# Ledger of designs, part 99: designed miniproteins, single chains, continued (3)

Each design is a single chain, and the fold is of that chain. pLDDT is the mean over its residues in the fold that is shown.

## One batch from the design tools (miniprotein)

Design m11440
Fold by ESMFold2-Fast:
Structure m11440 (fold): chain A 87 residues (1-87)
Amino acid sequence: AAAALAARLEELRRLGEAHLAEYAPEAERARATWSEAEQQAFLREALLAAAERLEAAGHHALAEALRAAAAGDLERAQALVAEWLAA
């Protein structure tokens, strides 16, 4: 039902807000001072941390999608997100 999807999206929004609060200062530093390689390394770690948080919340498919993205497998990440949206 649409109500179940809305509740799930609200939970993900709350998890995203908590995650962004933890990473916002480092993201600002990355943009100001870090090389492209350092910014990419930071993004990988941020994606893995977000995946761990989503896994703990029971969002297994999205957690796996973020791990795939962190590994550079964007095709797998897109497929997993599409699967989650279809569920």
Scores: mean pLDDT 69

Design m11441
Fold by ESMFold2-Fast:
Structure m11441 (fold): chain A 62 residues (1-62)
Amino acid sequence: GAGEEAAERLEKAANELGKKVEEKFGIKITASAEAVDDNTAKLTIEINGETVEMTVPASAVS
């Protein structure tokens, strides 16, 4: 569904950004995303072993 597609795109975008941050600043960032519904994805970001969770509307990753 649209939420799963948004979650996949969000996870890819966040990990691409994380790779650039690691290359430039030496900070390890990894991300995973999960569809909550067709309009909402949950993003989990791990920064140096600490986790941050946020909710992102599917429209934000179109």
Scores: mean pLDDT 77

Design m11442
Fold by ESMFold2-Fast:
Structure m11442 (fold): chain A 80 residues (1-80)
Amino acid sequence: MSADAALATAKVLGNDGASLGESGDADAAADILGTGAGLLSKALTGEDADAAAAQGVTQLKGLTPEEVAEHGNGLATMAS
């Protein structure tokens, strides 16, 4: 995908992940945010999105729902 498409998708996934985190679904939020972080990384560095997504999910799995929601809002802001 193009960098613009990857950034637009990362922004949507950041907002969706923030909403899931706020609702207490930290595991679903981590999976979505990991995918979004992978797309952001690919757009900025050309790194493989699947590998970056897997690393993002691993980093988020130890966080509370509130912390995951904050990361979702951060991802949406960075992708804007």
Scores: mean pLDDT 75

Design m11443
Fold by ESMFold2-Fast:
Structure m11443 (fold): chain A 96 residues (1-96)
Amino acid sequence: SEVESETQRRLEELYEKARKEALEKIKKYGKEAVKEELLEREREILEKEKSLTPEQKEKLLKAYEELLESMSDEELADYVAEMVRNEEAKKIAKER
């Protein structure tokens, strides 16, 4: 639909903007600043997961830390951009 086409365009524009901003942040403050922000967000999300044990949460956080460490600056920026796009898509899906 026309509404779906406009939504896809909006999401793509948000992705490109978030990617550029993440790359600029990496260049200015280093990769660690972005990694630390993402790790803190993941910790907050996992703390709300009542179905997971503390040991499971620790293992997931460690796996996430290792994943982020393995990423290049460009891959990390792409990851941040996808996260921003997914959050906006979830908000749109909740609109009435």
Scores: mean pLDDT 83

Design m11444
Fold by ESMFold2-Fast:
Structure m11444 (fold): chain A 96 residues (1-96)
Amino acid sequence: SMEKEKEELIEELIKLLGMTREQAEKAIEILGPDVIRKIIDYVKEGVLTPEQAKKLIDYFMENPNLTESQKLAIIMAEAQDSLFEKEQAKKKAEES
C-alpha cells in the first residue's frame, strides 16, 4: 500500500539522514517516493554521505518544479562527483 511504502521511507530518512518525522513526510510528499528511494540507495551504498543527501533533498524542496527525470539526473551527477572525490582522496593518501 502507499501508506506502508511511505512509512518505510520515513523510517529510512530518520535513521540514515537524522530527519524529523515531519521533515521526512514533507520531503516524500514534495519529491515523491522514487526520488527519495534513489537518494537512500546511494547513501546505503556509501556513494553519497548523509550530508550530501540532505543538501539534495533541500535543493529539490526549494525547486519543486523540477521534473522527476531532472531530479534523478541531478542525483546521478552528485553520485558521480562523490565517487570522483573518493578516488582522488584515496590516490592522494596512497602517495603520501
Scores: mean pLDDT 82

Design m11445
Fold by ESMFold2-Fast:
Structure m11445 (fold): chain A 73 residues (1-73)
Amino acid sequence: SLEEVEREVEELEKEVKEKLPSLDPKTAVILQALVIAIHSEVWLARKSPGLRDEQLKAARETIKYVRERLKEA
């Protein structure tokens, strides 16, 4: 659901912020940009019912990608 994805985004944002001081500058910039992209996907899902399922799926895929990058960092 939209509410579940919004919760996952909040958790991911906390994880990224906690790791930021230990990340190299390029990785930090990339992961922060991806978090912004996720917020845009969630915003579109909330504002555009016709795009909701597609945008929530995209957001979940991007969240998974960011978590995988954090494990490698």
Scores: mean pLDDT 83

Design m11446
Fold by ESMFold2-Fast:
Structure m11446 (fold): chain A 69 residues (1-69)
Amino acid sequence: MSKEDLFLESEAALHEIAAAVARRQGDWAAAAEHYRKAIAALRRLPASPEVAANIAALEAALAEAEARA
């Protein structure tokens, strides 16, 4: 992977963790914002089945967070 890809994956992972923490605290609005940022970072990576699966999982989590926000 390029350094850019590693930074984007790290960005996505940090936002996923922050979203999970916010969700556990009942802060659905903050969770939704972090899921959006994680998805945006992953969408900048080269297309792969693994990236697509991660985006799909995060989009499902985002939809739940938005419904509860």
Scores: mean pLDDT 84

Design m11447
Fold by ESMFold2-Fast:
Structure m11447 (fold): chain A 114 residues (1-114)
Amino acid sequence: HMSIDELVEKILDPEATPEEQREAFKELVDYFLKNPSEESLAKLVEALGYLQRRDPELAFEFLEEAIKKLDTQPENELVRRARALLRMQYDLFKGVPPEEVLARLAEEEARLAA
C-alpha cells in the first residue's frame, strides 16, 4: 500500500499517464474511506483541484467514480462532508450556477451541524 503522500505525489506527477492517475486517485479515495480524517479529506480535495486545472474531463470522470463509491459508505460526518464537497464540484462541471451549488452546500452543512 502506498502512503497518502505518495498517492498525491503520483497524481500531481506531470509524467504520470491518465491511467496511473486514475489508479492513484482510486487508492486515495479508498485510503480516505479506511482512515477518514481532516488530513485525508484535504489531500483528496487538493488532488482533485490539481486534476481540474490540468485536465477537467479526466477530473470529471474521477468525480463520478468517487461519488459512486462514497454513496455506498455508512454515513459519518467526514464521509458526508466529502460527499457534499465532491457533489459540489460535480454540479459545477455540469454547469449548475455557482449560486445554486453554494446554496446546496450551505443546506448540507446546516444539516450536518444540527
Scores: mean pLDDT 73

Design m11448
Fold by ESMFold2-Fast:
Structure m11448 (fold): chain A 88 residues (1-88)
Amino acid sequence: MAELEKVKEEIRKYAKEKGLPEEVIEAILKAVEEAAKENPDMKPEELLEQAKKVIEAIKKAIDAAKAGEMDEEELKKRLEEIVEEVKK
């Protein structure tokens, strides 16, 4: 699965550039692997674009929590929902 490994590498790099915590990056990568297994017909480009959207959404949620717009419990729930969107 050379294409999946390439996508995972690009996702990891992009998420690190956005300053996401390692735990969040690992959760995204697991969701990407599961999405690829669940939807083998999904093109690598589509999977990468979905993952980038998830990373951007997670970054916004973390920034909102830091600004006091969202509590820790709501942030955790939002992050879980966003990560699951990769599997769609």
Scores: mean pLDDT 77

Design m11449
Fold by ESMFold2-Fast:
Structure m11449 (fold): chain A 85 residues (1-85)
Amino acid sequence: SELEKGLEQLKRALMTPEEKRALIRKYFPELSDEEIDELAEMTPVGALRKLAEKHPDIPEEKLRELAKALGVSDEDYERVLALRK
């Protein structure tokens, strides 16, 4: 339901920088520690936007996996993908 999705997003928004760092590293081990640290300080949607903008070579499937892990909605994820078009 939409309410359940909203609650999941709120729980992910409360994720600590350390938890976000661990998730980003898990999905993108090729990123530098400095880049991962920068992304971990951002909101989940902000981190995905920066990844899509800076790394156009990252497969959309990998971005979607991270978006799901961070609790980003499908609608917000589609807006991130639009930045590549």
Scores: mean pLDDT 74

Design m11450
Fold by ESMFold2-Fast:
Structure m11450 (fold): chain A 85 residues (1-85)
Amino acid sequence: SMSQEFVELAKKAEEYLATDEEKAKEYTKKAIELLKEGRKELLEEAKKAGEDELVAHAEEREKELEKITEEEIEKEIKEEIEKAK
């Protein structure tokens, strides 16, 4: 599951997307940064444990996160808000 901090930031992004697009972008960016930090910690722990399978999995997830742009996250958040109507 996502951390409570990530969920809080995502909720703020959704809230502001309808009223303040710049703040929505700010919170989306913070959520992405938090997610990247969590992935880096997971990868470091897996490397220390000698868990090659977990290392490979974590590295693949990091590559996916690097490809996520601010615009892509904003688009998905907007689509989720539209579905909730």
Scores: mean pLDDT 68

Design m11451
Fold by ESMFold2-Fast:
Structure m11451 (fold): chain A 90 residues (1-90)
Amino acid sequence: MEEKKKKLEEELEKAKKEIRELPLELASTRDDVSPEDLLEEAEKLAEKKAKEIVEKFSELLSEEEKKEIREELLEEARRAVEETFKLAGS
């Protein structure tokens, strides 16, 4: 049980890093990115990662904890997009 909880924490940290990196990667490879387009892509990745984690660790997670994981990853996606545009300039 404890080893599975550690793996859950590692998967969450990895997902957050991937979510943070995605808007920066997309902004660097596209000349005409909108904040709305980056937010859509980042939220899509966050939802995908949340579903994968929840499905993999469903036996360890309550329904409330599953909701918290989705909300946490979606919030990370929104912050990542905001930070990306702040760094890219006005």
Scores: mean pLDDT 78

Design m11452
Fold by ESMFold2-Fast:
Structure m11452 (fold): chain A 87 residues (1-87)
Amino acid sequence: MAKRSPETAAIAAETRALAEEAIAELKKLLEETEDKELQLYLIGAILRLIGLALDAELAPSAEAARAALEALRETWADTKKRVEEAR
C-alpha cells in the first residue's frame, strides 16, 4: 500500500470525523422534512460527504487531503443553505 505522511493521515481522520458528524445531522434533517425533493437532496448530500471522506482517506498528499476537507466543508455549508431556503 502507498505510504502516507502523518500529516495526511491526521487530515484524513479529521475529515472522516467531520463527515460522520455532518451525516448524523443530515439524518435528523431528513426525519424533520416532508418535502420529497429536499429529502432526495439530503440523501445526495450524505452520499457526497461519504465520497469526500473516502477521497481524504485515500489522498496521496496533505494537499489532496486538505482539498477533500475543504470540499466537505463547502458541501455541508451548501446543504445548510438549501435547507434554510426551503423553509
Scores: mean pLDDT 80

Design m11453
Fold by ESMFold2-Fast:
Structure m11453 (fold): chain A 82 residues (1-82)
Amino acid sequence: DQQRRRADVSIRLGDSFRQQGDFVTSGRHFEGSGRLYQQTGDFQRAIQSFQRARDSFIQVDPNSPRVQQIDQQIQQLQNIIS
């Protein structure tokens, strides 16, 4: 569906920017993908996307509030699928 296809594109963009060393832009694309997968009910793919976003943001600042917020989102999604 359109949201799922947009999520797939955001994953590819996140991967591309990460390979270029642009971890902020990479993290934003993975985070956007996570939200799109969450909206379509693809919680497992949402978790994977948020984990990739977290990994990108950790490369910039492991102590950033954004990393903590993403960890909370991952925990909430894991609770839904458990």
Scores: mean pLDDT 88

Design m11454
Fold by ESMFold2-Fast:
Structure m11454 (fold): chain A 63 residues (1-63)
Amino acid sequence: SMVEQLVDAFKQVLEAFAGDPELQQRSRDRIIQTARDRGMPESQIEELEKELNKLLEEQVKKE
């Protein structure tokens, strides 16, 4: 699904920007905005936001 593809993209972003919480947050916001711009339904945007926020929280706890 598009949600799965964007979640996988964000995982790569978290690896690339390890130790940079500001870039990690900006990248999350960019992915969500890209999904909205591409016309993803709001229900899928909500799912995407929850998944990206969970990954970001897990990354911050490990750093």
Scores: mean pLDDT 83

Design m11455
Fold by ESMFold2-Fast:
Structure m11455 (fold): chain A 95 residues (1-95)
Amino acid sequence: MSFDERLRRVEGRLISQENRLWRVIDEATNKGVKFSDEIMETYGRIVDLLQQALDAIEQARRTGDPAALERAEQLVEEIERLLKEFEKLVKKEME
């Protein structure tokens, strides 16, 4: 896969992950779900990683640095893991 193809793919994944996070929050809020400390901590970690991934993508785009692209790819994989945990925690509070 080319650098440009990898960059477009990771950018698309990050946008999808951000939209997914906000959708879960909107659904939980509409159902009156109270966020536990564990949910809030997981949310904070996701937000921090989203910012780090955005910064890595911007660095990769600006400089063509393959190390920055690799960091962005690793970050979106970690975000995916945390989003799954966040969704499970929120769903448990809705039950």
Scores: mean pLDDT 88

Design m11456
Fold by ESMFold2-Fast:
Structure m11456 (fold): chain A 86 residues (1-86)
Amino acid sequence: SEPPVSIDEMLEKLAEELEEVKKTYGIDLPLPPKSVFKSREEMLQYALELSKEIVIKLYNLDAEQVERLYAAKSMAEVNQILQELE
């Protein structure tokens, strides 16, 4: 089992993922400073919301698909919606 991931490590991994998305797809989404996040849960929620915005931009979703994606409460639900779009 991996040691508990700190907010700093989560932010670093998120920044790396956003850089790869920018390099691969040309989608540039800014990462706010660590001071904006009051808890690990807030950062995980932010990562989930960023994933939704990337999917919307990448797949050019319609209004109904965007509404379904915003209603998703976890990455598992986002991935299920993505599988339906393939």
Scores: mean pLDDT 72

Design m11457
Fold by ESMFold2-Fast:
Structure m11457 (fold): chain A 89 residues (1-89)
Amino acid sequence: MLDLDSLREAHRRELEAARSGRDVDVTEVEFTADRPVTTVRRLSAEAARGGDVPERRDPLSDEVRRVLRALEAAPDAGTFGRSADIVRA
């Protein structure tokens, strides 16, 4: 039950609920589904808060998250995409 993959799916569900207008506190998803990967979803931060926070608060944080995501995807692009998208799909 308390598996990283299952927990990540629950997080994805919460992120989608937050996107729809629900209030959920999830900004980053770190899990070792198939391999040790770290997934950062920009939508998570805004969706979790309900979208009452300006997106352009700190461009540096967005760049950092982009870089982190790229680094995680770069060495494990296949696993990263699969672990993040297929579970949500």
Scores: mean pLDDT 47

Design m11458
Fold by ESMFold2-Fast:
Structure m11458 (fold): chain A 67 residues (1-67)
Amino acid sequence: PSEEELEREVLEALGEIWLAVDLIYARHTGDKEAALESVRKHAEKLLELGAPQEVVDRIIAEAERRL
């Protein structure tokens, strides 16, 4: 795999980890709005780090579906 492919995979994994933490937070606190706000902020950070828009869109959609 290329450096670019590795970076993409790392960013996808980071996004998945952040989503998992936000979902755990929502389950623990019941504060779905705060969790969704956290997801959106993490999505912005992923874009800043160079994650593709399609990856970010999938993470947001998953969060909205599960929250």
Scores: mean pLDDT 83

Design m11459
Fold by ESMFold2-Fast:
Structure m11459 (fold): chain A 68 residues (1-68)
Amino acid sequence: MEEHIESLAKYLVEEYSMPEELAREIAQLLMDAFNGDLEALKSKSVEELSKIPGISPLEARAALDYLK
């Protein structure tokens, strides 16, 4: 779980120029929302992920792009 949070946060920083603290918070929110189940997270649309408090549509797209 921690490796997935760190890897996603790094992806958001490097590909989307996101601040490190924000990237880590977004990664943590996504992992917490799905209890670390990456397959459940991958099955969601951008619209569904953006319903998570603190997640914007752009952040949802970035997370799905990372997981593909």
Scores: mean pLDDT 77

Design m11460
Fold by ESMFold2-Fast:
Structure m11460 (fold): chain A 101 residues (1-101)
Amino acid sequence: MMERLIELGENILRGATSDKEEDIKKALEALEELAKEAEKLTPEEIEKLIKEIEKLVKENKKENLLAALALAMKVELATRATLEQMKEGLKKSAANAAKLK
């Protein structure tokens, strides 16, 4: 599990810093895996992941920083999905308010 997080973080970092097609492809595959896991996260699980990231960053080891990068990206993806739902809800509320006159 920790080894997988380190691998995902390394693939993301490599894809972000390299123009090689293979590196970009691996980074996109890592992000897709994290996105699928992010869709299942509850607010409580997101809070637990944030605390885990804080612990990993505090230890200041390369492997822990790579794992923290993967977890941070997973939190970012989960948060973006929530923001899109909030925007959609606001648009519907505004439309209803306009019709109620």
Scores: mean pLDDT 76

Design m11461
Fold by ESMFold2-Fast:
Structure m11461 (fold): chain A 88 residues (1-88)
Amino acid sequence: MKEELYKKGEELKKEAEKLLEEDKSSRAQIEAGMLYAEAGSLYYKSEKYEEAIEAYTKAIELFKDVDPKMAEELEKALKEVKEKKRES
């Protein structure tokens, strides 16, 4: 189960990286940000906390200029993952 979640997260991360390489538009930044956020959630569920932190951080960076409110929500998710990693 956790291995399947991790693998799905890896695929979403790869899709986000490819999208950003091919398209520099705000739309692509929003799409890639959503993919990184989903990957972060999947990494968190699979207890891959460092990968989750990295994915959420990239999502926050992508949303910061195009959707600041979404970036703030992702900052809350990132804080939760960092706290969970400290407890582990």
Scores: mean pLDDT 84

Design m11462
Fold by ESMFold2-Fast:
Order: structure tokens, then sequence, then C-alpha cells
Structure m11462 (fold): chain A 79 residues (1-79)
């Protein structure tokens, strides 16, 4: 359940970043965050189809989501 909690927290952080970008009027940043999050989901699905373990796929998705959160926060700092 640790990986599930990690993914839930990351989803909440990504949602908060999208909301903050929209509140600032930065629709381009909000769209980039949503698009990159969708890409992480698509990559996870492809790995599952290729026979990767659920645990490995979840961990990899969490790592990619953490990178996205960091990049999103950095982009908001520079605005």
Amino acid sequence: DELEERLRRLAEELTALVREALERGDTALAERIREEAARIGREALELLKAGASLEEVIERAAERAEELVERGRRALEEA
C-alpha cells in the first residue's frame, strides 16, 4: 500500500500544481502538466502490456510523477 499512497500523494500534488497554474492564468503550464501526466499513464500501460510487474510499473510511474512535480514547481518559481 506504500506505493499506492505515494501515487495518491503525487496525483494530489500534480492537481494542486495545475490549479495554481490556472489561477495564475498560465494555461500553457497547466496543459503541459496534464499532458505529461497522461504520458506517464500511457507508458505505464505499455509496460504492463509488455509483461512488466505491477510493482515495477507503479514505482517507475511514481518516479516519473515526482520528476514532473519538481519541474512544475520550478516552472511556477520562474514565472
Scores: mean pLDDT 82

Design m11463
Fold by ESMFold2-Fast:
Structure m11463 (fold): chain A 75 residues (1-75)
Amino acid sequence: DAVMPEKEMAEEILKEAEERREEIAEYLATHYKREEVLEALEEMEKKIEEAEKAGKTELAEAYRYVLELVREILA
């Protein structure tokens, strides 16, 4: 498959998280139970580990930013 370079993928993830912060917070509060969101966070942690092991540092940092954002919303 045609895939986005890691740097561009990381930039898109960060941009989407920043632009959609309030939408994400409202959507999570309205449509998801806390347990469902926590399960998604565990999956994201695995993606961070996979990116780190592959040497994709920028992608791993982008995933960490999104993970922290969602954790802050849940707090």
Scores: mean pLDDT 73

Design m11464
Fold by ESMFold2-Fast:
Structure m11464 (fold): chain A 75 residues (1-75)
Amino acid sequence: MEAPEASPELRERAERIEAGKASPEEVEETKREAIELLAENYGVDAEKLEEAVEAYKAGDFEKAKELFKEVQEEA
């Protein structure tokens, strides 16, 4: 599996999240940075990825699936 390059700071935050030591705010910031890195590495729109994640968090799974599909087709 291909993993995008992450800064040392982003990796440290990810480790804290896995250990359950990260705050909810830190988790949200780390997700945003990860989405931006994924968009840059796979050549997809960061805005569409962020909108898909927000739709998923809001429980609008149908909209989230459509947005993820658009991202995959454009990638």
Scores: mean pLDDT 65

Design m11465
Fold by ESMFold2-Fast:
Structure m11465 (fold): chain A 76 residues (1-76)
Amino acid sequence: LEKLKETVEAIVSRLERPSEELLQALEELRKAKSIEEALGPLVTIGRELYRQGRLDLLEELDKAVTSFADEYHQKN
């Protein structure tokens, strides 16, 4: 979970002008104690990247989430 948070933070930091909603979602993601708590913020972040036309960053976000899900499934 911490590795996923770090990766998402790095992706968002490459955005020139993040929205207030995106920054709030990032704060909520940082506070998340479980994957269930992280799902809402991750959806909001993805939606904001899509709305701003940053399909490159959205693709990186999707890869990060998929990699995390694969690791989670392998260890459970």
Scores: mean pLDDT 76

Design m11466
Fold by ESMFold2-Fast:
Structure m11466 (fold): chain A 73 residues (1-73)
Amino acid sequence: MIEFLAENGEVGESVVLSSSTSGNTKTALVAEVVEKTEESTVLEVKRITVVQDDNGNITSLEVETLDTVTIEK
């Protein structure tokens, strides 16, 4: 999936690498295209943690950048 994003993704597009849910908390690892050139695509790997209440309203949203990956064409 990350290779597809590197080849076909536009700046601002993302794919979910993994996700888990524990009660009202959902955690996802996401790769997002932050820069694209003729020679390479730069992706940021982020951890997104979302907490919802029992009505499905988001009560907490945390985004943490874990790594920056450059994929050459």
Scores: mean pLDDT 77

Design m11467
Fold by ESMFold2-Fast:
Structure m11467 (fold): chain A 79 residues (1-79)
Amino acid sequence: MKKVTVKTTVTPAPSSSDPAASSTQTAYLTDEEVEQYVEGIMNLPDVASATVKKEGNTTTITATLKDGSKVTITITVEE
């Protein structure tokens, strides 16, 4: 298991009065569980489009939801 820091930022749709929200979670995951987590996010039914960028130990997922909200998830793996 590797220490994984997951930072999620949600930017609401332009028509929403809700403020942007962010959360940070720490987990201990295997490399396979990290890959499953990324696949799970990309395959959520409310996701209209998603892109994945990997830079070293950091994976950034940028998703646009069907309601127009944008979610950015940054996964940092400590080796």
Scores: mean pLDDT 76

Design m11468
Fold by ESMFold2-Fast:
Structure m11468 (fold): chain A 71 residues (1-71)
Amino acid sequence: MKEEIEKKKKEIEERGKAEVDALTQRANQHLGLGLASDPETAARHFAEAQRDYAEAQKVIEETKKELEKLK
């Protein structure tokens, strides 16, 4: 049972990390596009980057909660 829990924890951590990495990469791309754009277009890209960072933070918190349930 403990070995199965450890395997599930690793799978949850790896999935969470992959999702956070993907969201962070997209957010960073939006930041780059914003810095290279006019102010109106930049504001849109910065808003998308902020949204992606917020979603990544949510994934981190949800991953922690899932890991805590596997006590």
Scores: mean pLDDT 82

Design m11469
Fold by ESMFold2-Fast:
Structure m11469 (fold): chain A 80 residues (1-80)
Amino acid sequence: TDKPIKVRIRVTLTLRDGSREVFEIEDTVVNGVPENEERVRAVEERIRALGPDAEAVELHRVAEGEDGTVTEQSGRVVRP
């Protein structure tokens, strides 16, 4: 079904100097396709630019269906 899912993604970067950068993206996903793909890509490019100075990246994704069902996913990546 072409049921829209509201997605909120929070990305937290911990930089080598101990500072934290937080990026929040809100989008509507229909059949796995983001409605504002260009906006999502622009934020991803900013995050990638900070990547070399990042010690850790935390991702928190919340997806809410039209029926009020909430799905949460979290992940953490530490620089090698």
Scores: mean pLDDT 73

Design m11470
Fold by ESMFold2-Fast:
Structure m11470 (fold): chain A 66 residues (1-66)
Amino acid sequence: MARLRAMAEAAAERARAELPPELADQLTGKIDEALRRLEAGEISPGEAFAEIAAAVAEARQKAADL
């Protein structure tokens, strides 16, 4: 749990530094949603990690396409 949250926080900080604000906000929102669903017991830690990783990859690809 703590490691996944630390990775999510690091990803959000990096996004705000490297991505346009709109993409950074979208990515941070998706990370927060995955963590909220994990805390609610709706998804597993593995599913939360996969959703966060996919969101990061999607945001980076969208930034590259701009």
Scores: mean pLDDT 78

Design m11471
Fold by ESMFold2-Fast:
Structure m11471 (fold): chain A 81 residues (1-81)
Amino acid sequence: SAFDQQDLALAWAVGKTRSELLKDPTASLDEILAAARAVAEAQIAKIADPEHRARLTAALDRMLARLRAGELSGEEVSQVQ
């Protein structure tokens, strides 16, 4: 589903970035989100279908914006943690 695709991209980005940046307590939310975007975009770039890549990139943009705003639901947050 579209939710599963968004969740997967966000989970990959957040999980990987969290593991790397948790050692730096001075990292800002903006720095963490930028690093998460870079990791997710690298994974999305491996997808052969350009329409699929475009959809996942748009979904990632929306999910990162919602995460910054604190607008993710409890269920969505639970799935990406």
Scores: mean pLDDT 62

Design m11472
Fold by ESMFold2-Fast:
Structure m11472 (fold): chain A 81 residues (1-81)
Amino acid sequence: LAPFVSVAEQLLAQLKALLKKHPGNPGLVAMLSEAEEALKTLKDLSSSTSETAILKAIGLVLRLMGLLLDAQMELSDVERS
């Protein structure tokens, strides 16, 4: 599960970078909190060898990618509006 943890950490770092660029955005703060909880769950799954754990890890990474896309869309909407 190490590659999934690595990808999740990179996605979390991108969310943190967006928050640094747009400090005080409450939506980004909430998304970052949710992303940190997802990464924590993913790290807890890293001790499992089951196929179910791998599928859950894939789902968590997809969820994190969705959060990052939502964050970027929210910022684009605010800047264009």
Scores: mean pLDDT 73

Design m11473
Fold by ESMFold2-Fast:
Structure m11473 (fold): chain A 100 residues (1-100)
Amino acid sequence: MASREEVEELVEKKKRELEKHNTLAAKAEFLLTLERAIERFGDERFRELREELLASLDPEEQAVLERWLALLRNPAGAAEEDKAAIVEKLTEDALKLLKE
C-alpha cells in the first residue's frame, strides 16, 4: 500500500536510522526495505543503494543479515512479535561482530 514517494521516504528514514545508531539490526532493516523497494519498483537506484550497503559489510556481518532477510522475506511465517524476537536473537549473534 505504499506509493513510490512513501517507499523513497522509508528508505531515507532507514538510512538515517542506520547512520544514527549504526547497529546490525538497523542495517538489516535498511537492507530489507531496499529489497522490498526493488521488488516493487525495480528501480536501479534502490539496487545501487543495496550494492553499496552490501559492499560496506564484513562477510560475517553479511551472513547474519542474509539470515534475517530470509526470515523477513517470508511474510507467511513471521508475525510482528516473531520478527522482533528474530531481530533480538540475530543481534545476540551480531554482538560479537560489533568490534568494528
Scores: mean pLDDT 64

Design m11474
Fold by ESMFold2-Fast:
Structure m11474 (fold): chain A 81 residues (1-81)
Amino acid sequence: MKQEIIDLGVSLGIPKEVAERLAELIVNGEDPSQLVYDAVKQNPSLVNQYVLFVSTLASKGYIDSELARKLFQAIADGAKA
């Protein structure tokens, strides 16, 4: 699962370091919302890539619907910051 999340993120154009940290937090059951917020705030041109990434993670069952909702909110907040 961790490597599959990393590979998906990189394939969508997300920086490898961000994809690796996000995958680690997800696998460890930690909340990655702050990381997603910071990453989108630093590079708002990648908003659509982060939306597709989170949507795909939820579709594949790597994250539940509650975590997906939190991550979509973090993306929206980061894009507006």
Scores: mean pLDDT 86

